# Designs tried in a protein design run: designed miniproteins, single chains, continued (2). Part 104

Each design is a single chain, and the fold is of that chain. pLDDT is the mean over its residues in the fold that is shown.

## One batch from the design tools (miniprotein)

Design m7611
Fold by ESMFold2-Fast:
Structure m7611 (fold): chain A 92 residues (1-92)
Amino acid sequence: SALLDPDPAVREAALRRLAEEAGDIENMVRRFPALAPPLVAALRDPDPRVRQAALAAVESLLAVEPLMQRLEEEHPEELRRLMEAAAEARRE
């Protein structure tokens, strides 16, 4: 997966692309259990550009109200972990 690529530029590009996909609710809900762990890792990435792109991607995803509702219903634990990691990243 590009989100786990050793090149930080590839990880940053993958996160920007993910933000553009946030409107595809069914696809995002289906992929969320697999996406949440690498997104949490990206929010804690050693590269500040990757952390910034990850925070932007997470905020874009969470700004889509019907997606948030579906994630709270179907993947509440993954959503909670992602929201906690994003809150920590915002304090930096």
Scores: mean pLDDT 84

Design m7612
Fold by ESMFold2-Fast:
Structure m7612 (fold): chain A 92 residues (1-92)
Amino acid sequence: GVELSPEEEQELEKQARALQERLATLPPDERRVEELRVIIEQQLKIAESKTGDEEKAKQELIANLEKSRDLFSKGDPALAKVLDEEIAKLKA
C-alpha cells in the first residue's frame, strides 16, 4: 500500500474539516443539496481516473443519476429537481 506523508494527511484532514464545517452551517435542505453536489463531483473524478475515458464515465454517471431521479420523483420531488439540474450540467 502507498502511505500518505504527514503533510498530505494534514491537507486531506483540513479539506474534510472545512467541508464538515460548511455542511454544519447549512439548513437541512441546503445541506442535502450541497452533499449531493459534492458526491456527484467526487464520483465523476473517481470514474475518470479509473477508466481513462472521461466521456464514458460521464455518460455512466448521467444514467445512474437519471435512475435516481426517477425513483425520487414520486417520493421526493425537490430532490428529483436537484438531480435534474445536476444532470443538465453534466450534459452541457
Scores: mean pLDDT 73

Design m7613
Fold by ESMFold2-Fast:
Structure m7613 (fold): chain A 68 residues (1-68)
Amino acid sequence: MLEERAREIAEKAKELLNLSDEEVEEIARALAEAGEVAIEAAELLLKNYEEKRLPDAEEKAVGAKAVA
């Protein structure tokens, strides 16, 4: 159960941070071993990152010419 959630979080991190497959598996294992608190913390961090819309590509697109 926790391993499934850990993998989903690691896959989201891969999409946002452009991680390798080996890094994704390592993160998923580390999160599952650390427990549900670590998984929830990672999930909240990824959600906040996505919600703020501060990915490098999006920030460059908006900040470069959309604002000034």
Scores: mean pLDDT 68

Design m7614
Fold by ESMFold2-Fast:
Structure m7614 (fold): chain A 126 residues (1-126)
Amino acid sequence: MKSLTEIHLELRKLAVEARKSKNPLAQTLARLASTLDYLVFLLGMRAPVEEILEVIDRMIELAEKALKLSTNPKVQDVLKRIIENLKKLKEAVENKDYETAFDLIGEIYRLLVEAAKLVFEEEKKK
C-alpha cells in the first residue's frame, strides 16, 4: 500500500490538473480535497466539535454534488463510497472516536485519488 503521504502528494498533483480543467466534476473534487485538508487542520488544532461537524456536512454536500455531475458509473460508485465514509466520519467525530476518524480520513483520501484518476482518464480518451 502507498503511504498516506504519497497518496496526499498524488492527490495534490491531481488537484493542480483539476484547476486547469473546465470540467465541473474535476473542480468539485478539487474543492472536496481542499476541504478535507482543512478538516485535518481543524482536527489537529482540536477545534470545537461543532465546527468540525459543519465542515463534514459541507464535504457531504460537495460529494453529493460531484455524484450528480458524474455520468460514469465507476466514478459514481467511488463517490457513493466517499459519501458513506464521510457519514461514518461524522459519527466517529460525534462520538469523539478520533482514531476511527483519522482511519476514515485516510480512506477518503485514497477514494478521492481513485475518483480523480477516473475523471482525468475519461477526459484524455475524448
Scores: mean pLDDT 81

Design m7615
Fold by ESMFold2-Fast:
Structure m7615 (fold): chain A 70 residues (1-70)
Amino acid sequence: MALSRTPVSELTPLERQVLRALAESGGKPLTVDELAERVGASKEEVQAAIDRLEARGIVKKTEKGYALNL
């Protein structure tokens, strides 16, 4: 577990689950609601994970939801 600060190159378990769900969608954008259902977390937890991933440039916001910035 991360004890002090979050590693820039390493993801939290929730962030990894969000990225996995996006990858499993075949690159299709997913909404926060769909991600919450797929990863089994609250919308608030998923939104926090997305905010961190977007800040890193790993995930992008689109009109259809959020997608991998590959």
Scores: mean pLDDT 75

Design m7616
Fold by ESMFold2-Fast:
Order: C-alpha cells, then sequence, then structure tokens
Structure m7616 (fold): chain A 102 residues (1-102)
C-alpha cells in the first residue's frame, strides 16, 4: 500500500492537469486509509503550529514547505489546511520527503 501510494503521489506532482493531479492525490490518500475532509473549527495558524511541533521546525518553515507542496499539487495552502487533518499532512510530508531523497 505505501509504495503504491508513493507512486500515485509522484504522479500527482508530475501531472499538468489539475483535475487529474487531484484524482492521483485522492487515490494516494485512499491507499493510506486517509481522506480529505473540511475543517471549520481550527484556524490555519493553529494547524501550522501543531505540525511545527510534530516536525521540530518553526511555524514559518512549515508554512513555506506546505506552500511549495500546495503549488506542486496545483492547490492553495488554505486548501491543504482546510481539507487535510494534521495526521494526513504529516503523512504527506513524510512521503514527499522520501520521494525528494530518491
Amino acid sequence: ALEKAKEYLEKAIKEKDPEKSREYLKKALELLGLKLSERTDASEDEILEEIAKHLGRSKEAVRALLERIAEALNLSLSYLLRHMSVETLLTLLELLKELSEE
């Protein structure tokens, strides 16, 4: 499941069509047992702070990293923060780190 999820993530990043890119992203998350969901109660700042604590990085560094990921996926930072749980975002960051080291 993990290797196939990484394959779909790589396809999502390399895909030029935003609609197809989003379908690859959804497939990668589905294979990991994760899904996109809307958050209404947590602020973007609170989500960034929580991720920063988990990664041992500054909130500014995490924001910059997530902005680059959003751009690569043809999404906004706000979309990632509103539709992905902290668990989903941490999983996505770890997989993308592994892909960038290959």
Scores: mean pLDDT 74

Design m7617
Fold by ESMFold2-Fast:
Structure m7617 (fold): chain A 90 residues (1-90)
Amino acid sequence: MADSRALGLLVFLDTAERALEAYEAGDEKLAQELASGLLLLMEGKDMSEAPLEEQIEEVRRLREELRARLRALLPDIEDPEVRAAVEAAL
């Protein structure tokens, strides 16, 4: 169901946003842990040895990809609570 897929994508989007917030706050350790974990889970890419700036650029790309995928799912979301959560995240 689109609802279940949207919830999964929302979890990944939240992780991406938290990684970017940590990076901008200067918490490089948290940013690196969240970014490398997200990239490994979503793309199967181990970027733990890559510079943090490179990991963050990939997270920014994934955030926009996740937003596009969530936007595409909006017409098929039947649960109004899930729909509201997606609309709030976009």
Scores: mean pLDDT 83

Design m7618
Fold by ESMFold2-Fast:
Structure m7618 (fold): chain A 83 residues (1-83)
Amino acid sequence: APSSEERTAALREVGAHIRAAEAADRAGDTESAQAHIRAAMDTALASGDPFVRAMAAHELRVLAETASPATAAAAREGVDRLR
């Protein structure tokens, strides 16, 4: 089972990538936003922790509500892959 420290580290990394994706999207850098969404997804999947995966999916759903159409589409694709 994942340790509490491993879970906390994975959640921080996911959160950092989601915040970077939001910042990139606001700056009009859709390529950087999509790269950070993929990095958040990859971190969640690599963790092997269903809680980290669920939290990443939740944060991507929230991002999809406010992001530009291209970034929102990438976030929704990420949610589907984290199912």
Scores: mean pLDDT 89

Design m7619
Fold by ESMFold2-Fast:
Structure m7619 (fold): chain A 80 residues (1-80)
Amino acid sequence: SEQEEELERVVALLKRHVAATEDPALAERIFAVLEEEREKLLEEIRKNKPSEAEFRDLIALAVRRVAAKAAELRAQAAAE
C-alpha cells in the first residue's frame, strides 16, 4: 500500500542517518528500535487501515519514540 511504502521510505532515511552519525554498535541498537516501531506500524496499517491524517500522526509519534530511545541508548553508551 501507499502507507506501507511511505513507512519503508521513512525507516530507510532514518537508518541511513543513524549509520552515518553513530558508531556501528550503537547504530545496531537503534536499528532494533526502528524495527520494533516499523512492525507495530505495519500491524496498525494492515489491521486498522488508518486515514492519511491518522497515519501521519502515527508516523510522527513513532519517530518521537525512536528519538527518545536513541537518546537513552546514547546516554548509556556515554556512561561507559
Scores: mean pLDDT 86

Design m7620
Fold by ESMFold2-Fast:
Structure m7620 (fold): chain A 124 residues (1-124)
Amino acid sequence: MDEIESKMVGVKLPEEDAKKVEEKLRELSELLKSLNLPYVEVEVDLEKGLVFVTSGVSGRTGVFGDIELAVSHIVDLVKREILKANEEDKKILLEKLRELRELLRSLGLDKAAEIVDEAIKELS
């Protein structure tokens, strides 16, 4: 077990902060699902230091040892779906991305927040 732990380069966040990010990503996923758009399922495993992102369309799971890479992957998927959405749904999704950006900034995840901010600018 100790040998496995020494090989984990994982989410370097307090459990409370990691759960806040997981919850906001879950809210974004549920919103996509409610709009009949392709969604993602996100699980943060703090014990393993990993983030699991599963596509609701393909069922493929991406495994990330870095929350920034996980956020980048999720935002890229969401951006593709927002580009296909009607103007009303797009506004709702953009507002959720702004909420995610502000949460990430409040937690000191500045690079992840920049990824979300760039996506918002491209979609606006």
Scores: mean pLDDT 73

Design m7621
Fold by ESMFold2-Fast:
Structure m7621 (fold): chain A 59 residues (1-59)
Amino acid sequence: MEFTDEDIERAAALVGVSKETVRKALNDPEVLEKAKQRIADSTEEAAAVVAVHYTEERK
């Protein structure tokens, strides 16, 4: 999937994390698969799912 810098920045703002955190989450195959299911709806929602999953696992 392709996320723009704007999509990543918006997802980071929604979750309250850095853009780097969102990009790292996109490298996780499990998180990526969950995000793919949201792409049919919007790339912003897919990016937000990725960011939330990553931050919850770290906290």
Scores: mean pLDDT 61

Design m7622
Fold by ESMFold2-Fast:
Structure m7622 (fold): chain A 80 residues (1-80)
Amino acid sequence: PLLTAREVREEVARILEELKDSEGRVHASTLRAAIRERFADQPDAVRLLEQLIADLTDSEGRVHASDLLEAFDELTSAPK
């Protein structure tokens, strides 16, 4: 079964909490590997998250956990 946007967000938040450094950043390559493993049966979620990771990756190959969650929330929020 496909996960809801909320369930995807909660799992992404868990992955980020486990992988983030003291500055709240995660290595993009490690994060992509974790997402592909965790969401192997959720190809739409993987595509969306990989796109966000690519967009938010800094010059050192890291992603800020808070930025990824905010971008995901903005993209998956229902229009009012």
Scores: mean pLDDT 79

Design m7623
Fold by ESMFold2-Fast:
Structure m7623 (fold): chain A 64 residues (1-64)
Amino acid sequence: MSDELQQRLIELSQSDDPARRQLVKLYFTTDDEALKKKIEDAMLAKSSDAEIAALVKEIEAKLA
């Protein structure tokens, strides 16, 4: 795990987009390694706002 992931987490946590901030919260809340890996890949790939919002909804549905 590189310093790049930590930097991306900080950037997303300070975003004015609530979906980006929610993705960071889900990353720290879940202990599911597969979900963490999926979130990490999305963050490092610089996914669009729409892709991040869709991923947040998918993860929340699995954790409900």
Scores: mean pLDDT 77

Design m7624
Fold by ESMFold2-Fast:
Structure m7624 (fold): chain A 98 residues (1-98)
Amino acid sequence: GDGSPTIVEIETALTDLEERKKVVQNLADLAKRKGFSVLEQNEDEGKIQFLSTTKSNAREFAKEVAEEMQKRGVKLKKITIKDVATGKEEEIPLPDPS
């Protein structure tokens, strides 16, 4: 449910290692500022995982990340959220520039 602990996984579409490192670090800092726990930071693959105390907060954070990355011109491959209690996964739509 929306109150369940939820993992947010963000995967970048970046090919340059230094750019992936900077973006992954920026995402980790953003998550920490919003009170999320960083579970995994994989700069080589451009992936990062966060733990949210609730699914609703995870969904809002994922949408904010998608919008911020679009604003910065950073391409993301996917964002998924996984409900820890149920194992259910939800893919967060990435915004396209209109």
Scores: mean pLDDT 81

Design m7625
Fold by ESMFold2-Fast:
Structure m7625 (fold): chain A 65 residues (1-65)
Amino acid sequence: MKKIKTGPELTLEVIEEFLRKVYGLDEKTARATAIGLLNLALNWQGFKRLVELEDPDKVKYLDLL
């Protein structure tokens, strides 16, 4: 049986491929960047809370994303 990729694994591969083809990043840099972006996306609520603590007025802009 071929190993079935989980949702996060598949998402990382797609982001890595996009970064490699569009921005010309090497495989190692593209993967590191994809992991960073996915981690930020998964922890977006935590990031939003940090922004709210520093500047509550900026939180409204994050709600538009």
Scores: mean pLDDT 67

Design m7626
Fold by ESMFold2-Fast:
Structure m7626 (fold): chain A 79 residues (1-79)
Amino acid sequence: MRLRIEVEAETAEKAKAILEKLTDYAKKLGILVSSSFSGTTAVVDAEVETVELAAGLAIQAIGINIEEGGKSTKITLLP
């Protein structure tokens, strides 16, 4: 299944920091990710084998966004 995580930050620098932390975390879990960055928005698309991995990555994304002072996190689970 595919998990899309969209993070909006107050600045491009914060969005980039969130993207780097989130992609590093996914790589440590062995999750295949593709990422993009545009303005103050960072997007991570992850291929996850289980709902538990999807939930873990989503929780971590929320935590990173809180730590970095982001505005919002949008999480979409695709089949």
Scores: mean pLDDT 81

Design m7627
Fold by ESMFold2-Fast:
Structure m7627 (fold): chain A 92 residues (1-92)
Amino acid sequence: MLVAVAVYVDGKLVSVRVFRTKDKEEAVEAILEEAKRAMESGRAFRMEIQLDTDEQVAQEVAEALVARLKEEGIGIGSVETTGNTTVIDILP
């Protein structure tokens, strides 16, 4: 599947990356690595994640990603999934 990750800081788009992934597990890892890169700024940020897949798979990826972020000790403010788009607010 294709995974697009847009990162926003203070409401401004700062990066967009697109990954081609073979499965849900690779999609979660790609998004997690983008989150870790954005965290290097030390600032709160929003990730908007779009998956070229069905809504059920997108929801499963979102749930797995949230679990992995929590396991890594990453602070999450909010999570919202609508269709194949997930929006996550990451705390500093």
Scores: mean pLDDT 85

Design m7628
Fold by ESMFold2-Fast:
Structure m7628 (fold): chain A 74 residues (1-74)
Amino acid sequence: MEEDEKEAERIKAILDRLVAQARASTDPLDKEVFLALVEIYRALALKYIKNPELREEVLQHADAAIAEIEAFLA
């Protein structure tokens, strides 16, 4: 549990930072890079966070981040 909790906290913090950076960026390429990074961290959470509740929380957080960044690219 301790490792899953630390990993979940770390990934969520990274996701929040990526969304903030994507929103602040004026370069479309930077936004696409941040979107790709969010998708990578979502995949890592799905594979490596073993606690189902923490994993679901991180995946929902990542899905929200993806949707927000996609809205910036539209």
Scores: mean pLDDT 81

Design m7629
Fold by ESMFold2-Fast:
Formats: structure tokens, sequence, C-alpha cells
Structure m7629 (fold): chain A 98 residues (1-98)
């Protein structure tokens, strides 16, 4: 269901925050990538959503952007930085569709 997918994305984003707090940027990027995939699916189903659900979806996308930017600021690992940049750009693109 839409609710289950939204709750799964929230869980992954919370886990990514914890990974960032612990300095585990590789884990954070993997969790954010999984969350992004779910958010992309939710964006495709926006016609099924209430205005409240669309606002929540937008908030989750904005939070994913903030977390991916935080990864970029705190890691020196070039591969992790490039992955986080890719996630940031994809998330910004989705925000324009909402």
Amino acid sequence: TLKEKMEEAKRLIKEAKEAIKKGDYEKAVKLLEEALGILEELVRRMSEMTDEQKEELKSLIEELIELSMEVIKHTEDKEIILKAIGLTLRAIGMEEDI
C-alpha cells in the first residue's frame, strides 16, 4: 500500500541519519539509495495521494537531499561523494515533479 511504502521510506531515512551520526557514510548512502527508489515509486503514484500525503512525500524528498548533502560534507571517500551527488541530483529532479 501507499502507506506501507511511505513508512518504509521513513524507516530507511531514519536509519541513514543514524549511520551518518556514527560516521558510516557507506551504509548511509546505501540506505538513502533504497529510500530514493521507494520515493521514485511514490512520485509515480501521486495521482492516488491526498494533499497531506503529497506534502509528506515532498518533506521526505527534502530530508533525503539534506542527508545526501551532509554525507558529501563529511566524507573524503571519492566514490561515496560521487554516489551522494547522484542521489542529491535525482532527489532534486523528483521534487520539481511534485
Scores: mean pLDDT 88

Design m7630
Fold by ESMFold2-Fast:
Structure m7630 (fold): chain A 92 residues (1-92)
Amino acid sequence: SAIAEEIGEAARRVAEALGLEVDEEGLANMKALVEEAIRNAPEERRAEAEEAARRLAEILREAARTGDLEAAAARMEPLIERLAELTKEGLA
């Protein structure tokens, strides 16, 4: 999905801005989580999954500009947990 690609690009920019080696496996796993949540979420929750994914992309873009990974991680954690929950709910 377009939003999963945006998240991947934003995450790569964060790593580059901080002089960190890009974790290609972690990046692939994050993209997969987003794509699976959007694809597998119950119909009534799909808009919620898409909104959570968009917020992740926004947080990562902000982190790439500010370098504040601690603030970014704290904001992303509940969104990542929610995307995982939506995936599990849709697959049940």
Scores: mean pLDDT 77

Design m7631
Fold by ESMFold2-Fast:
Structure m7631 (fold): chain A 87 residues (1-87)
Amino acid sequence: SVEEDVERLLKGLEQLKELYPEYAEELERLKEIARTALTDPEKAREQLEEMRKEADALFAKDPVGALLLRLGLRELEEVIEKIEEEK
């Protein structure tokens, strides 16, 4: 279910926060967007696109941070797409 996909994503993002505490704030934002997707997928999509722009801008100065955010954004986009398909 989409609820199980969101829970799995939230758990994965929490694990990444433990491994990369320097990106905890950005990873927490991804978790909040994932939660928002269950109630307001349109708003979640808008927030996803804004974070994607931020990750793209970050690549030149912090490629590790940018790649970590891109990984989280990719997983989040898949979850949002599944939620959108169910509507």
Scores: mean pLDDT 84

Design m7632
Fold by ESMFold2-Fast:
Structure m7632 (fold): chain A 100 residues (1-100)
Amino acid sequence: MLPFDLASLSEEEQKKLLLKMVEIVEEAVDRALEEGKISEETAAEVRELLRKAREAVENGDYESALKYLQKALETLGKAAPEVASETHEEIRKLLEEAAK
């Protein structure tokens, strides 16, 4: 769940923030797959959602980007709850930095 209001940020800051969030989830998926915590099928599903999130950001569709990121985190959390919890904490810290 992403309880952050992006409307408080400029369009450029929203883009930067969303791309950083995508990168955090991508790194979490890569580590979880290497550690055997998720299947290759789950990793592929999350990566496809992250690809769609990046495409949405590039098109200025930040609402769709957030929805794809949420789905990616939910998919990861269903397969590896501990990895998802750690990833949520990293995203929370990023959002706290952006709110300065």
Scores: mean pLDDT 80

Design m7633
Fold by ESMFold2-Fast:
Structure m7633 (fold): chain A 105 residues (1-105)
Amino acid sequence: EKEKEAEEFEKNLRRSLDGAAYYIGLAAGDPELAAEVRAEFDRVLSKVSPELAQHGRAAVDAGIAEGKAKAAELTPQQVRDAYRNALGAIRDAEYYADKLNELKK
């Protein structure tokens, strides 16, 4: 039972980290908002396994590179929507990280 719960939480955590990385990339058009969500993302990565933290950092670096390439095509509203979506995905990731940490002990 706990083993299946841990697998589900890890799967959801990975999806939330990937989603956050994508939206952080799109938010790169606003340096202040991008810095804020990147700091929050890095804080959550401190709670996950080293493997997941490495995955999350690689994903956000790729997302930022892609987001910068698209920055000129995004409206200020789309950048702000990406910021809000990134915060939501980061909160989901933190929830699953905390649940996994409860099960590890």
Scores: mean pLDDT 82

Design m7634
Fold by ESMFold2-Fast:
Structure m7634 (fold): chain A 90 residues (1-90)
Amino acid sequence: MLAELQAEGAKNADDEEKVKKIVEEIVELARKALRDGTVEEEARASLLARAAAAGITDEALIEELLPEAVEILRREFEELVKEEEKRKEE
């Protein structure tokens, strides 16, 4: 099933699904960044690349998505850290 995923730039309503997909990718980057310590730069680069692939090349739109994605990423990142620390402490 490929037609539904190829709606890039044509449907802004589909951007929410793509943002959710980007968040999933960023969560994986956050896990890797736990070792490296450069989550913000990785998140921004990934967000820009995914937004462009979705047809979102407007800087204003990207700036709107950036802080929300970073906030979600930070929340997920801190949860992952707490879960790991809790697991190790027990």
Scores: mean pLDDT 57

Design m7635
Fold by ESMFold2-Fast:
Structure m7635 (fold): chain A 74 residues (1-74)
Amino acid sequence: SDLEEARALYEKGDYEAAWRAYVRALQKDPTNREALAAAHRLLVEHFEDGDAYFVKAYKAIREGKPLPPLPKLK
């Protein structure tokens, strides 16, 4: 599953690929609490302005719109 792929990529330290996998999981089910929590934590811990980006990205996912560009890694 996209969620299992995201976890495996996170464990390898591939945070950009992990984020893309979490996006796929959330596009299929935007109410998945495990995916929401893990995706938010990934952005806050490893990306610049991760909390602000998560708010914008999640809104885009819910509205079926293109996501803003991913911020830089910390």
Scores: mean pLDDT 88

Design m7636
Fold by ESMFold2-Fast:
Structure m7636 (fold): chain A 72 residues (1-72)
Amino acid sequence: MEEKIKEILELIKKGGKGAAEKVAELINSLSDEELEKLAERLKEYKDSGTLLAAMTLLSPEKRQFLLEKIFG
């Protein structure tokens, strides 16, 4: 459960080429429970360019969920 969330956070912190795509891939593979836990941690990274780029690559459902939880 925590493994994917930790990988996502490390990719967001590190940034770099391909980070946004990998973050989006991992987020799209998360369950609803994992998404809820991730959203709470992502509130600390609202200014991350990697996170913002990854958001554009998410499924519409997961993108809306995270936008509402992090920024709403």
Scores: mean pLDDT 80

Design m7637
Fold by ESMFold2-Fast:
Structure m7637 (fold): chain A 73 residues (1-73)
Amino acid sequence: GMPSTEELRRRVAELAEQLEAAGHTDFAKRIRELAERHADNPQALSLLVLAGEAALAGDFERAEALIEEAEKL
């Protein structure tokens, strides 16, 4: 089925941990804070998952654009 908000929050937390391990501590903190703010918004949480994945791939321009879209929700 569709991912729950609990599953999406868990995935954001996993991505944040991976980003922190990769040395992207400030970005990891930012996506964690946004996930807490949007805890009940699956659309925003899905954008944060994509942003975390983009950041891990080194595509910070895409990650920033996805975060800005999540912040509008």
Scores: mean pLDDT 86

Design m7638
Fold by ESMFold2-Fast:
Structure m7638 (fold): chain A 98 residues (1-98)
Amino acid sequence: MVEMEKVREIARIIAEVMREVLSEAGVPEEDIRLLTGLSYVAALEIAAGAPLREALRIPVDFVAGVLRASGDRERAEELRRAWEAVEDRLAAAVEEAL
């Protein structure tokens, strides 16, 4: 059984790092709120032993998928490009804070 307090700690770190890095990259606050709302999913995967970068992609893949399904393909592509531009920095910051 995954320790829920550890998952909450990882989720807080992910949410804080995402908010700082994505805000600096010009990602809209609404998209940042959606991504940080999924930090617990990424935290669960990390706590279960998934690779950090793979786990951190789950929120962005989910949000981009929802945007595409709703017909907002341009916004989905913009979000993915912004993520790819900061992915290395974001992953390094999360790893340092863990």
Scores: mean pLDDT 84

Design m7639
Fold by ESMFold2-Fast:
Structure m7639 (fold): chain A 90 residues (1-90)
Amino acid sequence: SEKEKEAIVEKLKEAIKLVEEKKYEEAEELFQELVENNEEFRKIAGEALEKVRNNDPKEVLKEAEARLEKDPNDIKALVEYLVAKYFLEE
């Protein structure tokens, strides 16, 4: 439903903020909650992990950033951004 999609978007933006603040454990817990409670999200998360695994995480991040500039609520782009950002953590 549209309400479920909006809730996922809000939680993903929160997880991204947590990664940017270097609160990786909290970001991971929030991501795991989304994966466990939503079958559609679990599929999207799996696809994003596969994309990051098979590509340069820096390029995946750039592509996701460009997509989010056009649509800040693109769930696939938010997940790809979060996953790529996590792989590039320093």
Scores: mean pLDDT 84

Design m7640
Fold by ESMFold2-Fast:
Structure m7640 (fold): chain A 68 residues (1-68)
Amino acid sequence: MSAAEQEAAIAEARDMADHIVNYAKRNKLSEEKIEQLIEKLVEWMRGQGIPEEKIEEIVKYMKEKLKK
């Protein structure tokens, strides 16, 4: 994966993260279902070759948004 391809994958992951957070907040999903959605996104990100550091940043971002 080139740096440009990796950056595109990270941007897509951030978009999916925002979608998951907004969906979870609107539908008042249980903590268990939210964790399942985050886990699925993490597995997808690893499959795309996104660095673990960036995966951790996205997960932290989601968890911070979900606290509000």
Scores: mean pLDDT 81

Design m7641
Fold by ESMFold2-Fast:
Structure m7641 (fold): chain A 93 residues (1-93)
Amino acid sequence: SDAALTPEQRDLLVEISLLAMQAALIKRQASRLPDPEKQAEINEKVDEILERLSEVEARVRAGADPTQARKEIEELRKEIEKLSDEVDAALAS
């Protein structure tokens, strides 16, 4: 039942959704890269991040420890930020 989700679980699911949107945007920006090999590398990293976000989402929905989920979300956020910076730097070259 949808009523079984706690406010904390709902907040974590919103954060996961926003990070997934950011990762998808990075993939879209990477489509502008002139080097097909670099584009493929970035796409692979984005796909790995999206898989990890999906795994965290499944655990949150299953009622896993929110403290561990928050830690994983923060680590994924940092990976997304680094990847965004890498794509921006490559596009500025």
Scores: mean pLDDT 87

Design m7642
Fold by ESMFold2-Fast:
Structure m7642 (fold): chain A 87 residues (1-87)
Amino acid sequence: SSLLQQLRQLKEEIKAAIAAGDLDRARQILSQFQQLAVQISRTLPPSVQAQIQALLSEANVKFMDKDYEGLIATLDELIAVVEQGLS
């Protein structure tokens, strides 16, 4: 799926921005990731949609806490949930 590849690409761009210390850039890309994930979730079953919403909330908490390792792990979980939902 091209949408799934876009989520993966945005995750890698978030990782790169964090590694560069550009937290404003990381926040902008995280916002793009969240918007795309919400758009994809609207076409998925309610149970999968709820999982995506929970993981998006967790990602925001991790970013606020400066837990960038936890943020990336949460985004990986979200991508896996989307991939399973699209199957």
Scores: mean pLDDT 90

Design m7643
Fold by ESMFold2-Fast:
Structure m7643 (fold): chain A 65 residues (1-65)
Amino acid sequence: GDAEAADRGAAGAALGAMSGDEALAKRGQEPLIAAGGTEEAARRAYEGGKNNDSEAVREASLAAA
């Protein structure tokens, strides 16, 4: 996997979810999946952002790398 793309993707998905910016959240989810993440990992990053759960976001990024 591409660790840098996974980190950027997870952060983008979480920040978008946290701020209510669905376009930003989707832009983060796509590169996370492309880096080697699953749809479950992308969803976990999004849900982690919505719940202010930084550990869940980090775990999603690591799972994709």
Scores: mean pLDDT 74

Design m7644
Fold by ESMFold2-Fast:
Parts: structure tokens; C-alpha cells; sequence
Structure m7644 (fold): chain A 60 residues (1-60)
């Protein structure tokens, strides 16, 4: 099977907790530090809580 070039897609759902989102964002930051050519695409739920939690983690 050919390994095509593609981004790592992460979907954050309305059912995810603030704690889960925080842990996921921390893991993504660590992964990007270890592999600077890692392409990541975030798909966020339209839930304003999820978007607020992600924005908070990105601001830190």
C-alpha cells in the first residue's frame, strides 16, 4: 500500500471533555516538537465550549 502525503486529522467532538481536549492539545504540541514536518488539521465541533477550550490551549 502506497503511503500518500496527508495531514493528521484530529476531530474534536461536543462530547469531549475539557480535560481530554487539554491532553490532546498537549500531545499535539509534543508531536510537532518531535517532528516539525508533521501536518495537522483540526476539525472542531461547532460547540462554543469546545472552541473556547481549544483557543485557551493555543493561547498558552
Amino acid sequence: HMLPERPTVVTLRASDTEEQIRELMRALRSGLEANPWLEVELHLSPDPRVQRWVARELAE
Scores: mean pLDDT 68

